# Designed miniproteins, single chains, continued (2): the designs that were tried, part 20

Each design is a single chain, and the fold is of that chain. pLDDT is the mean over its residues in the fold that is shown.

## One batch from the design tools (miniprotein)

Design m4663
Fold by ESMFold2-Fast:
Structure m4663 (fold): chain A 63 residues (1-63)
Amino acid sequence: GSEAEGVAILEKVGCIGCHSPVELIKGGKADVAYLKQLSVEDLKKLLPQAPDPYHEKLLAELQ
């Protein structure tokens, strides 16, 4: 489903396991289980708050 696609995108940009878009925005409440459940829609919600390098990589994979 969409969540599996979201996880694949995060793996491509190196977010899963090492970096988390949620950790880059606020409080760092993300964990691997949460990231594995992210959909493309959820990733788009996090993009405006991510640092520029991750933001660009995620946008390139999502478009």
Scores: mean pLDDT 53

Design m4664
Fold by ESMFold2-Fast:
Structure m4664 (fold): chain A 76 residues (1-76)
Amino acid sequence: MKEELLERLSTLSPEKQIARVDTLITFLELVSSVEIDLLKRKGDLEKAKELQELTKEQIDYLNQLKAEFEAQLQAS
């Protein structure tokens, strides 16, 4: 959940916040790609579509969050 992620990230240094978000984006892209492929192979196209949309929303949020942390680090 977004709130839990923000609370956990707030305890980290800016460098670690950026690294953590970057790792989460990479992990999410890999895991969702595999899961979507499996759903398509099963013929569960509706769930595959829902997962694609959910994954896009989560990645978009994480990219925005990463950009905010990078801007704060550069302002230092």
Scores: mean pLDDT 80

Design m4665
Fold by ESMFold2-Fast:
Structure m4665 (fold): chain A 91 residues (1-91)
Amino acid sequence: SLRDKVLELLSKLSIEQVKSLLKAFDIEASDEEIEEYKKDPSKLLELIAKAVDEKIKGLTYEEAEELVRERLDKADIPEELKKALLELFFS
């Protein structure tokens, strides 16, 4: 599934890439919390999804998709993961 692909791609991120992804969505996390997200990519995905839901509240579909795309573009993560996350959130 698309979710399974996203979880696999998230599991392959370095600690620095996880930090970059969290920062792109204004998510504050300690080094200890980041280590836990490395062990449980499903929790990392839930955290990002929650931040996305909060940020797109009150936006049109077009505005929401542009906001999330812009935020993902700021993250230092693989392009394949950026595309998979965008599809997961807006499919």
Scores: mean pLDDT 86

Design m4666
Fold by ESMFold2-Fast:
Structure m4666 (fold): chain A 107 residues (1-107)
Amino acid sequence: SKEDLIAQSIAQVQKAADIVLSKAESENDILTAINVQALKNQMIEFINRYAPQLSVAQLQAINAQLQQTTDQIQELEKKGSSSRDLHDALSTQLINVYNTMLSLVKS
């Protein structure tokens, strides 16, 4: 269902963000933790607002992109990337998802 796909999209954002938050906490990087939490909340709000306007096929494509984001963040964390580098990667990937969703909604 569309509700299940939207819930999956939100779960992927939460998973990727929580990896970066855990790393920021381990490094005592308070500013990065604040920024990641804000990005997480803003992206979840954006998905809740605009994802209902997308088709099932479009939501499946967005979920695949978010899965790639989570996989990339997990890979970087395993390689010992800093919380700052993880945040930069997460921010870049979520901005790309945001732009893709806006393009689909406005078309």
Scores: mean pLDDT 90

Design m4667
Fold by ESMFold2-Fast:
Order: C-alpha cells, then sequence, then structure tokens
Structure m4667 (fold): chain A 109 residues (1-109)
C-alpha cells in the first residue's frame, strides 16, 4: 500500500454566526497520485480531486451548517471535535489504496 501522511487544518470558527467550516487535507504519498477522495464520517460532505501525477496533493472539504448538524452537535474545528477521515488514493498506475490507517495522522495545526 502507498504510504500517506494526512494533515488536517482547522480554521478559527465563530459557531454563533453559522459560517461554513473549511477542512483542508494535505496528502503526501510514496507514489504518484492520480485521484484523491476525501470523506468525513459524522458529517455530510466529500471532496474529490484529480492530481497532476504528483506525490503531494491538497484537497479541501467545505462543510456547511447542515453538515455540522449531521455531526450531531459536534463543532468541527474545535478541540475535541469528533472527525473520522477516510482518504482514498488512486496512483498513476490505477492502483487504489486507503490512506487512513497507522500512517494517517489527524492533528490540530
Amino acid sequence: MAKATIELTFPAIASADGSPVTVTAKLEASDNVKKIKLTVTGADGQAEKEAENSKTVEATLTLSQSDLVHAKGEVIGEEGAKLKLTVTVQTADGATSTAYGPEAVLKKP
């Protein structure tokens, strides 16, 4: 399986104003990436991006107020928010691997 490091960036949010929350995932893989798919369990949202045959890909997922409600009262971007991220990576040779596992690190910036 391709090795991947996932870094989540949480913006400062004002939950009282109901602004959209943007989650950015940076992926560094051991092989050239053709496509990346980002999903968050507990929130209704997804992002797909075709890569320019690069080992490093950045994908951005924007979560609306309704997506935050689907997280069942958890405020995304705050300490203690429950996010389960799955990243599926397709390499240039057409092989598909899941990047979330022992090598996936979800950390606050």
Scores: mean pLDDT 50

Design m4668
Fold by ESMFold2-Fast:
Structure m4668 (fold): chain A 74 residues (1-74)
Amino acid sequence: MAEAEARGQAAMQRLLDLYRQASTERDPARVEELARRAGFDPVVAREIARRMHGSDSPQQARDGLVEGTHEAGR
């Protein structure tokens, strides 16, 4: 049991380590290289770099608009 959870935990650790390094990295090309070296697929690595230094910043306000409700209250 928990085989998938253990696999997910290992993948999460790699992702967190990448994010910590990427957060101190200013160059998106460098972030993509770090993700690829960490074992992520080239497509995923490119998307990580794009989100860190590309569409993420200007699109944050836009992403908020996709939520119709402001309160959850449950």
Scores: mean pLDDT 63

Design m4669
Fold by ESMFold2-Fast:
Structure m4669 (fold): chain A 60 residues (1-60)
Amino acid sequence: MHVPTDEDVVDALLPLLESPDPALRRLAAERIVEVGSPAQIAAALARLRDPAGRAALLAA
């Protein structure tokens, strides 16, 4: 059984950055920067293809 970690939380929130709801994108970005390490945030930015999702994460 895998115990949830901050890395698991970041991975779970990544799809929400692609949400059509800007409020959900903002909340997901804020949570990712709160719990994620700089390396995890950099990896998330590299995996994000949607400019709106990338902008939300960079603004948080």
Scores: mean pLDDT 73

Design m4670
Fold by ESMFold2-Fast:
Structure m4670 (fold): chain A 115 residues (1-115)
Amino acid sequence: DPEKEEEAKKISEEELKEIEERKPEIEEWFEEMIKKAREGKLKTLSELLQGLQALIFYKGDDSLIEEVVEKIIELRQMDEEQIERLRRMVEHMKNSEVTDNIKYATYVNLQELTS
């Protein structure tokens, strides 16, 4: 159906435009979170989770990812099973070219594990 195909293309173009318009803002936010992680300025659980997500999405230093993970473990007083699940999820995200949907689902699960 040509009319339905044109409507679908219009919606897709509007979504792409929003993503492109917001891309600099999102990139600046992730860059700031990575910078804060490097400087040891991530203090709350929320900040540490956001920093971890930024480092994973933008292929940050593995040593820095480990430092953030260790701080999350300490702040949450995680048990051995919770630590193993967290580390497995982090490795999966680091080593997988996953779609945005999978990254989002993993992020939600990561927050659930650390909450």
Scores: mean pLDDT 70

Design m4671
Fold by ESMFold2-Fast:
Structure m4671 (fold): chain A 64 residues (1-64)
Amino acid sequence: MEEALKAIDKAIEEIREKASPLVAQWAIDRLNRIKELLKEGKVSPEAAIQAANDILEFALKASE
């Protein structure tokens, strides 16, 4: 749980710093949704970490 929350927060921070504004808004909204689902126990920590990494990679590539 804690590791997954940290991974999501780190992804949000990196996206906010490096991604274009439109991409950042979309990606951060998705990550916040995953964070809520994680807190509600609707997704596993492993799935949340994977999704956060995938969203981060997509956001950075889409901002090139």
Scores: mean pLDDT 82

Design m4672
Fold by ESMFold2-Fast:
Structure m4672 (fold): chain A 94 residues (1-94)
Amino acid sequence: SHMEEELRKKGLELLEKVVKEKIAELEKAGDKESVAELRELLAAKEDEEKVIEILESLGYKREEVEELIKKYGSKEVAAALLSGRLAEIEAKKA
């Protein structure tokens, strides 16, 4: 529905804002590795090949990743990776 499409768009915009705020926080803390990882994942939402490369580096086959992107879309797959990495970074601080 049109409402579901609007909610997805607003969800992606909110995630991007939260990630950018976390990058600024991590830069102040001197955590250059986490900053680099989050920036790479944030850039991947605009680049389908970058999503494929990241998932291949994690041990997934290219054909499997291409089917995931076909089913869910590259932006949604990139958003899931961003959300997961953000959660891992927060868990390490607890």
Scores: mean pLDDT 76

Design m4673
Fold by ESMFold2-Fast:
Structure m4673 (fold): chain A 86 residues (1-86)
Amino acid sequence: SEEELELAKEILEEAGVDPGSAKLLLEILRHKGDIDAALAKVMAEDPAFAEEYNSLSEEEKQQFKKQAAGAYEKLLKLLEERKKEE
């Protein structure tokens, strides 16, 4: 929902997450944890990121996705904690 995305943005800003990482995590949230769909969206909007990601080896791409999945799981836990206060 729009409210959940706004709350997630606030959590990421409070945690000092850089704008690029925050954008990717918010896109993963919009796509309900579909990392491939989120990556496709971010790459379409950021040509520099797309070039860098496409230059990665298959192993490096797998590691990147694993790290993104872990960060997303952590974000979900923080969202659940904040929602308990609403």
Scores: mean pLDDT 82

Design m4674
Fold by ESMFold2-Fast:
Structure m4674 (fold): chain A 85 residues (1-85)
Amino acid sequence: MEREKMLRALEELGRLADQTIKDPQHLKDVHEALEYARELVEKGFSADTVINGFGAKLAESSLPAALKSKLLLELVRILRKLEEE
């Protein structure tokens, strides 16, 4: 996995969250999950571990289950698009 592409995907997802999530607590929980995922990237973990770590942090939050699933799918979609560069 290219570290730079994963970090860029996490940054893009954070930007989408800022534009779409209006609840301040939900937005905070998403950014905390993204920060945890960034730490996993910096430690050299695989893409699967990073995505699963992001999902695990979201699972601990009060976000609606549908939104948690949507954010995970969006992360995978953004990463796949960047991998095709």
Scores: mean pLDDT 83

Design m4675
Fold by ESMFold2-Fast:
Structure m4675 (fold): chain A 61 residues (1-61)
Amino acid sequence: MEVKITRIKDGDEYIVILEAPTKEALDEAVEKLKSEGYEIVNEVTFEKDGKWYRGLLLKKK
């Protein structure tokens, strides 16, 4: 399932915004980021108009 990803780098941290049709697709995208060596510092999840969004603050280990 396709997830839209927007990523902005700021020093050692990354701001990532995920957009997906399901919460499960967001969870899969986050697990992929963890497998790439990113640590989830903060996250917020919300649903709007049948779409799921997740804002993440990431740090690379």
Scores: mean pLDDT 78

Design m4676
Fold by ESMFold2-Fast:
Structure m4676 (fold): chain A 87 residues (1-87)
Amino acid sequence: MVEELFERYLEILERLERGEPLSLEELLELGAFAAGIAAARGNRVEEGVAWIEAEVGPEAAEVFRLAANLSEEKQEELAERHRRLMA
């Protein structure tokens, strides 16, 4: 599941890198994923999961939690790709 989630978000990032439009659902998934990575770096994962579940929903909270539990290498790869896309 974590690996499948990582692969899915790589596909979304690749589509953005190609200039393809994303759906609002895909944008929300990407946002939850990025927030999960940021929360892991700040050691705020448990608070983040509780907040996302309350404000957005349990599905988004699961995406956030799984993103926060990615290996350091995978988090770095995604953060770098996202940074390049935003530059």
Scores: mean pLDDT 69

Design m4677
Fold by ESMFold2-Fast:
Structure m4677 (fold): chain A 78 residues (1-78)
Amino acid sequence: SLEEKLELAERILRLLREGYSKRETAERLGISPSTLSYFTKTVLGLSYRELRRLVSSFESEEEFEEFLERLRLKYELE
């Protein structure tokens, strides 16, 4: 479901912001690294590397949480 995809997307983004590698993120989510790569490209429209750069660009935890809220709202309206 869309809700399940958003939940997975949020978990991926939080693990990326915590500094986990692609492999470590996949292991923590119980999926393969290939599934993770496919998911980020198809659902978030960005590669894992591009997402790492994005989440690392947030100056504060508040800015990151605001990004997650905007992402949720965007998908709820589609």
Scores: mean pLDDT 80

Design m4678
Fold by ESMFold2-Fast:
Structure m4678 (fold): chain A 64 residues (1-64)
Amino acid sequence: SNEKLLETVKQMLDSLVADPSVSDEQFQAEMDTIISGIDDPELQKKMRELKEEALKRREEQRRE
């Protein structure tokens, strides 16, 4: 289900955000690949919003 997919992606995002070996460019490319595979435009929008929030979290983590 879309809800299960969202939960799975959130868990993946948390892991990627916590991994200092992954660059923002690599993270963004991986997320864009996942998003491009989604046929539901509302789910795509939610995933893009999650990507942007994850990038903000990564930036904040680097500033701590």
Scores: mean pLDDT 75

Design m4679
Fold by ESMFold2-Fast:
Structure m4679 (fold): chain A 87 residues (1-87)
Amino acid sequence: ALKVVEEDLNEIAKSVVGDNVEEIVELSQTPKDAEPREFKLKAKLESGNTFEFYMTKGDGKYTVKVNFTANPEFGKKLAELAEKELN
């Protein structure tokens, strides 16, 4: 569910980079009251950077995309790890 995905994302971010989430700017889930098919997260990091997390369920599995402004390669790695953690 939404809160479980958020918890996993935070753990992955801390483990991979060691940077902390300062503020969650936006969280949305579709549908809200069932297992999510689409999920969107926007967060500010303590470094002052931001990232966007998108999750989509297809073919029985979750696919994750991340847009990270300061390090697109790290965003790609985080997406891969989150996708593995969710599936």
Scores: mean pLDDT 67

Design m4680
Fold by ESMFold2-Fast:
Structure m4680 (fold): chain A 66 residues (1-66)
Amino acid sequence: MKYATPDSLEEALEFIRDLIRDEKASVEDILKNMEALLPQKVVDELKKAFPDIEKVLEEMKEEIEK
């Protein structure tokens, strides 16, 4: 999975969107497993850019499931 691993903030958001859409991953599962799903540097960038990442993921899920 190293070649499919996001290395930027935008790629990480697209990867999370794909997990919600295709794998039907819950926001809670993504938040709990974020460090296993994404490189630590990307997780740190996400938390810095989006202090309320849970809200961002919930809004993303609502748009996908609509």
Scores: mean pLDDT 73

Design m4681
Fold by ESMFold2-Fast:
Structure m4681 (fold): chain A 81 residues (1-81)
Amino acid sequence: SSAEEKLEKLKKLMEELQKLMLKLRDLLENKAPASEIRKVLDKIKKLMDEISKLLSPEHKKRLDELKEALEKKVEEYIASL
């Protein structure tokens, strides 16, 4: 069913998001260059946008809010370097 196909796609996107979030954490802990941190952040944002397309409008709104909060926090960190 189309619902099962959406769930499988969501699972794969969530697994990729988890890997990128761990990579972002590693880059932040190792004080990587801002350009490398931003490159991974952009990939995370792109994946979050793809995930949002598979969600209800309510869940999409919450994910969009989390995406904006993450970007703000990472950019504040970079500005502190």
Scores: mean pLDDT 87

Design m4682
Fold by ESMFold2-Fast:
Structure m4682 (fold): chain A 62 residues (1-62)
Amino acid sequence: SMMAEEAKKRLREMLEEARKTRDQSKAVELLNFLVDASKNRILDQETLTKFYRELMAILKEK
């Protein structure tokens, strides 16, 4: 769906920003976006889990 594609695009942008800044507030913003996307059923659980794992990998890297 169009909303799912927009959400995935936004999440990729947020992941890149979190990786570049290493700012905890950016990680929290991304987590909140994932929670909202889950509550509104915009993205399936597999996609949500993938983005969550990528965020956790970024945070564990440093």
Scores: mean pLDDT 80

Design m4683
Fold by ESMFold2-Fast:
Structure m4683 (fold): chain A 87 residues (1-87)
Amino acid sequence: VSEEEVKKKLDELLALVREHAPSLVPLVESLRELALKAIEEKDKKGLENAAKGLRVLLEIAKSWNAPQELIDAIEEAAEALEALAKS
């Protein structure tokens, strides 16, 4: 998994959250900023923490029966951050 792929998935997630769950935008923006900082600083622990934050968001989205495309985008972003942290 590349840094560019992770950034793309985070941007796609933010766009979907703006459309489907505007109240979650500040949380997703904060998680995106945390992830981008961790990528820049090569902070594997920061990447793991951002991924954990997205996993919490995933559980919230599922509990609200969010659109499948949003659920998939959160899961893909979390998996990409986890994969980058392990590389």
Scores: mean pLDDT 86

Design m4684
Fold by ESMFold2-Fast:
Structure m4684 (fold): chain A 88 residues (1-88)
Amino acid sequence: MRKTWEEYFKELYKAYLEDPTRVFDVVIPSEEEAKDPELLKKLVPDVPPVPMTFKQFQITILEKVLGKDYSLAEEKELEKLFKEKFLE
């Protein structure tokens, strides 16, 4: 079943809340896709997933969208930014 990026990010976030230390097989938007304001409404492509923690995923996607390094950001700030950008 094809999922939108919005649905996919919501499912990842829900799984993260159940186990924050889990490593996920995550599909990451390309840099071009991440810069698209309509990203959330588009379908997730059938590409090989990459294993990472949800924190690593948040840092990676926020860097691609906002062009800023979030590697030293507080976990609560990463969660806030992720919700504002990808879950609303």
Scores: mean pLDDT 77

Design m4685
Fold by ESMFold2-Fast:
Structure m4685 (fold): chain A 72 residues (1-72)
Amino acid sequence: MIKLSPEQREELIRYLTERFGLSREQAEEVVDYISSLTPEQLPEAVDYLTERYGLSVDEAEEVLLLAYLLSS
């Protein structure tokens, strides 16, 4: 699972709101969802994020990669 510190979580929320135009509530939902994922679930997570939040495939992949890099 992607484990984020409170600071990393806030950075990802800001990135989602500032770059992709998500509301703070939507960004918090996305971060909480991503934090529940295992690496094996990342392909399914792309589809979920695109359908639920209107992100493109490239944007969803970027968000997942950024969350992974922040947690590492």
Scores: mean pLDDT 78

Design m4686
Fold by ESMFold2-Fast:
Structure m4686 (fold): chain A 96 residues (1-96)
Amino acid sequence: GEGEELVKRAEELLEEAKEIVKELEELVKETGDPFLEKLLKKAKELLEEMEELVKKLKELAKEGKLEEAKKVLLEMEILLGVMHLMLAVAKLLVKK
């Protein structure tokens, strides 16, 4: 049903967020750049927020609160967008 589709999408967004953190960890390991280390710390904080939002979305979907679950999904999409921007900035700084 719609609730199961929302949960699946939220879990997909969380997996994308984990991959961004992993790429940032690799860049920090390769460069030792203090700014990239701060960026990684912030990305990990956002990943923790994404994990809590997935839990909240699952509870809302189970309760049939689909409109509230959609709002949580939108918040997750916004946070993932911020994380993608952080990774893009990190990659630009590593090159020049």
Scores: mean pLDDT 89

Design m4687
Fold by ESMFold2-Fast:
Structure m4687 (fold): chain A 67 residues (1-67)
Amino acid sequence: SEEDRALGERVRAVREKFGLTQRQLAALAGVSVATISAVERGEITPSKETRERIEAAIARLEEAAAL
């Protein structure tokens, strides 16, 4: 969906801003690399739990950068 695509583009943009690989973001979020790849491509609608884990990881990265 458009919403899944928009989420994927945002996840990729933040990951690339911090110079992270999909594997590194997956490790930070506690999800599989395949999940990050699928989310970034907009190919899946992640579960609420998976979405919350990814969004929490992104928020932590942005908070750390605000030091």
Scores: mean pLDDT 85

Design m4688
Fold by ESMFold2-Fast:
Structure m4688 (fold): chain A 92 residues (1-92)
Amino acid sequence: MLSKLASLSTAASLQGVAAIETRDVNAAEGAKGTADKIAELLESKGLVDYAERIRKAAEDFLKAVRDGNAEAAHKALQEFLRASNEGAEALK
């Protein structure tokens, strides 16, 4: 469980950073897709609040990349990572 969550979190983080650096909306949509999979995993374990936080952060991230707002995109990525890490801790 934790290994799969860690792999997805790493993939989403790498896709997110690439999307910010290149202003690539397709890469940002890929990062959102990976974040949505993390949210589904947490929701399946009853961690609905963490899943909702991740989905919101992913939506905020995609919007920020589309708007060309790198600062907002970095903040959304940080909130995604925080929610993902807190959700992983709750899975213990």
Scores: mean pLDDT 81

Design m4689
Fold by ESMFold2-Fast:
Structure m4689 (fold): chain A 73 residues (1-73)
Amino acid sequence: MSEDLIIAQLGLKELEEGGPNTEKTLEVLEESIKKLPEDEKSLLVPALKRLLAKTKDPKHQERLKKILELMGE
């Protein structure tokens, strides 16, 4: 549970910093978020929305929107 939250937070940081393997990082982030309880999902929503606003790649924007949809956004 908390390990998946840590993985999700590290993935968000890597995406914001422009690290390598963006597509794989998004995949791991989505899978980690699916495993989180609702309370922990809610903690990630503001960071995901900020990342979406900064993302220029349409494919990555689509994946971030899908992750937000999984969180009830």
Scores: mean pLDDT 78

Design m4690
Fold by ESMFold2-Fast:
Structure m4690 (fold): chain A 110 residues (1-110)
Amino acid sequence: LAALTAALASSNAAVRSAAANALVALAANPATAAAVVAALAAQLADANAAVRLEAVKALAAIAVSAAPAVQALQAAILAALAAATQDSDAAVAAAAEAALALVQAALAAK
């Protein structure tokens, strides 16, 4: 977790995007789930639109997984995705709207 969280602060946008994707697997662990969600939510403020887009995708994938460790964090994930729908980049905003709808539908189906 610490190494991937440090990679999210990298000056290289490709490294930050890769770190966001890698963090999805760590959200299944209760010990790291809260830190992963917080780190990805912080990436929604990244200067690079591609990094913000990957953070939206990662948060949606984590929420849809319905892992028990993630259930307590669903409100935080939904709030982060709702904020991302107001993003200045149209592709990030559209991805956040689609992710929010997908997560809400997946939660309603279970």
Scores: mean pLDDT 70

Design m4691
Fold by ESMFold2-Fast:
Parts: structure tokens; sequence; C-alpha cells
Structure m4691 (fold): chain A 83 residues (1-83)
């Protein structure tokens, strides 16, 4: 993947709540894990590769708000479990 494409993927996954790291254009293990989790949650093949289909699914997920429901559920679950 080209660095600019990786930055776009990092930004989208960060907005979706799957990635909390820095937008540095590097495909690190944290980003790869975020991609895998997103692919699993959206029913895509879990390749860990941010291909065009994965990018399109991220755009659609942002429009539909499905990741927000998952993130809200996870945040609330963590808060309830900790406090």
Amino acid sequence: MKGEEIKEIQEKLKELGYYSGEIDGVLDEELKEAILRFQLHTGLKPDGIPDEETKEAMEEALKLGKPLEDIVSRVLRHLLENF
C-alpha cells in the first residue's frame, strides 16, 4: 500500500473507532489488527489487507453508523465492568 492510502485508512478506522494510534502512514501491527477487527465485524474476508473492498466497506460503515454502535457498546461495557 502507498503511504497516502495507508493514512486514509488510518483516518477512517480512527473515525470508526477501531484505531486509536497516530496517522503516520505506516502499516503497523496495531493498524493491521484494527483492519482485521473491522473486516470481521463487517463480514469481510479477514485478510488484514486494506484493499479497495475494505476501504469501500469503511466508507459505507461511516455513513450507516454501525461502527458507532459497536464502539458505544464497547465503551459502555468497559465503563460498567470497571465501575
Scores: mean pLDDT 71

Design m4692
Fold by ESMFold2-Fast:
Order: sequence, then structure tokens, then C-alpha cells
Structure m4692 (fold): chain A 63 residues (1-63)
Amino acid sequence: MIVLEFTASGLKVTVTADLESYSYEVHGEGSAEAIAKAREEAAKIGEYLQELLKQAEKVKELG
């Protein structure tokens, strides 16, 4: 499981990813456009982190 916090379009975003799913939360105030952009970035990051976790599980087996 990975938890990542970052700022997108002036909004704080928290992304949580595991081997089965990802989720995200957007915090703070912004325009509808800023919120939409922050949500899009969070979704892309969540998918990417989930893929990395699946690949990393194979590498951990070699430790």
C-alpha cells in the first residue's frame, strides 16, 4: 500500500493505492476546473502507483 500527498491546481490531494484498487481525496477550495484537474491528476497517479506496486511485488520475492 502506498499513500502519497501532493498539490495539484492549488488543492491538496491524497492518493492511496494497493494491489486491488486506488482511491483519492481532494482537499481545499477551488474552481470547478481546478478540482477537475486535481481529480484527473490523482486518478493518473493512482493507476501508476497501483501498476508499480504489482511490479514491485515480483521484485520483493527476490530479496
Scores: mean pLDDT 78

Design m4693
Fold by ESMFold2-Fast:
Structure m4693 (fold): chain A 74 residues (1-74)
Amino acid sequence: MERLRELLERLLALMEKVLSPEQVAELRALVEKILAGELTEEDAQRLRALLQEFAARASPEQLAEYQKIVAEAG
């Protein structure tokens, strides 16, 4: 549980550098739903959209950091 929270908080910190404050607030709410096991199909679609926005706007260095966080998660 704590390891997953730490990885998600690192992901949020990375996303905050790229996404708007409103998008980061939405992503934080989605992260809490993931940790609670309450993620709906609608939430999953919004999460995918936010990840696509990040991928479109992130630098190569930011994408490399994202890949490292994902690799540590699974």
Scores: mean pLDDT 80

Design m4694
Fold by ESMFold2-Fast:
Structure m4694 (fold): chain A 100 residues (1-100)
Amino acid sequence: SAEEIRKLVLQLEDKARELVTLVENGAPLDEIQKVLDEMQKLVDKLAEKFPIFKERFDELVKGIREAIENKDLDTVKEKVRELLFLAHLIYHYAEVEEKM
């Protein structure tokens, strides 16, 4: 349902904010990776509902992980923004489909 997608997107937004805050504050890598793994689980649930986006989500999470390892904060923020944009696009699609 659109409500299930909305809840997943809101959880992903919360985890994305937490991830960016941890990276900006120079938190331990294990703590940052734990939040990214939680984001991956939410992304996997979205990809289960919309399999066509699985490759794109996997590429974005991989890009975020590589940027974290390289301590490239600007790339982390850019890839997180792209990930959230894709998640919102899926939510809007699900909302339109429910109303049709």
Scores: mean pLDDT 86

Design m4695
Fold by ESMFold2-Fast:
Parts: structure tokens; sequence; C-alpha cells
Structure m4695 (fold): chain A 89 residues (1-89)
């Protein structure tokens, strides 16, 4: 079942997601990994999916952590997973 997010968690998660989208979109374009608008859209969708999944995992495993700590851990895990996914391209 979907994990309920507080307003603070939603805002922090959105900020983290936007940071990762900006960072890895720029990186992928610079390195020539992304060659079409369709590939760019897929990258953005994949980053958003990874961030959401890692956040839900961290929150499920650590329900007593603060929103800031949950998002911080989710961000680091998502970053690693995005980098691993990009290596497969």
Amino acid sequence: EPVELSEEERKLLLKAELKLVFQYTFYAIEKGIIKSDDELALLVDKISQIVREEFEKVKRENPDLSPEEIVKRAYELAKKKIEEWLKEK
C-alpha cells in the first residue's frame, strides 16, 4: 500500500528529486548518453521513480526518523542507484 507523506516530507522529497533530475539530466546530455527527447523523458521518469521508491523504502524501514533524515538517506540511495542505472547505458 502507498506510504502517506506529510506536507514537510512532500516538499523535501520534491526538492531532492529536482536536484537529482537537474544534476543527472545535465550530466547525461553532456556525456552524450541522451540523444533524443524520448530518452530525456525516460531519464526524468526513471529518476523520479527511483527517488520515490528509495524514499518509501527508507520510511518503511525507519518509521521513527525525522522527515529530513528520511529524505537525506533516500537521496543518497537514489543517487547511487541512478549512477548504476546510467552505467548500463
Scores: mean pLDDT 81

Design m4696
Fold by ESMFold2-Fast:
Structure m4696 (fold): chain A 83 residues (1-83)
Amino acid sequence: SQQGVQALQQSMDRVARARSRREAIGVAIEGLLSALKVAPPSVIPQLIGQILRLIGLDLDNTPFPDAKAQALQILQQALALVS
């Protein structure tokens, strides 16, 4: 949906401007949760998987540059699912 696409694009812009791992992962999760609220049922499990992947980056103490890059990649993959 257009709403899901906009939420993910806004989230990607926020991740690009993030200055810490916590910020990058947090805003990426916010974008995925916003997309999840308007997602068709067929896409919900895949979006939940992407949220769990972001949580994994935090639990693994992934360095900020890698966490930011992977958060952007995860959001790009989610954008392809909702587009």
Scores: mean pLDDT 87

Design m4697
Fold by ESMFold2-Fast:
Structure m4697 (fold): chain A 87 residues (1-87)
Amino acid sequence: EAARRALLAEALRIAEEYGKKYEEEGDEKYLEEGFLEMTRLALEALGLPESLLEELEEELKNKKPPSEALKAAGAQITAALEAEYEA
């Protein structure tokens, strides 16, 4: 799936760029922005609903515990990104 791989590769690239920005500037906003953008692309790559990104933004903003659906999506995203990183 060329489109899936392209989105996962872009998600990893964004994570790397924002991680580097955080290390260089020390501003936690880069970690948050990078995490959200990476997650958006990973959700698209996996065909998961964008509502999970909205839920994640609400959790970061309001510090509420994640739903079971968001936890399951997080596990799937992590597995997919790790597989792409190893490729």
Scores: mean pLDDT 76

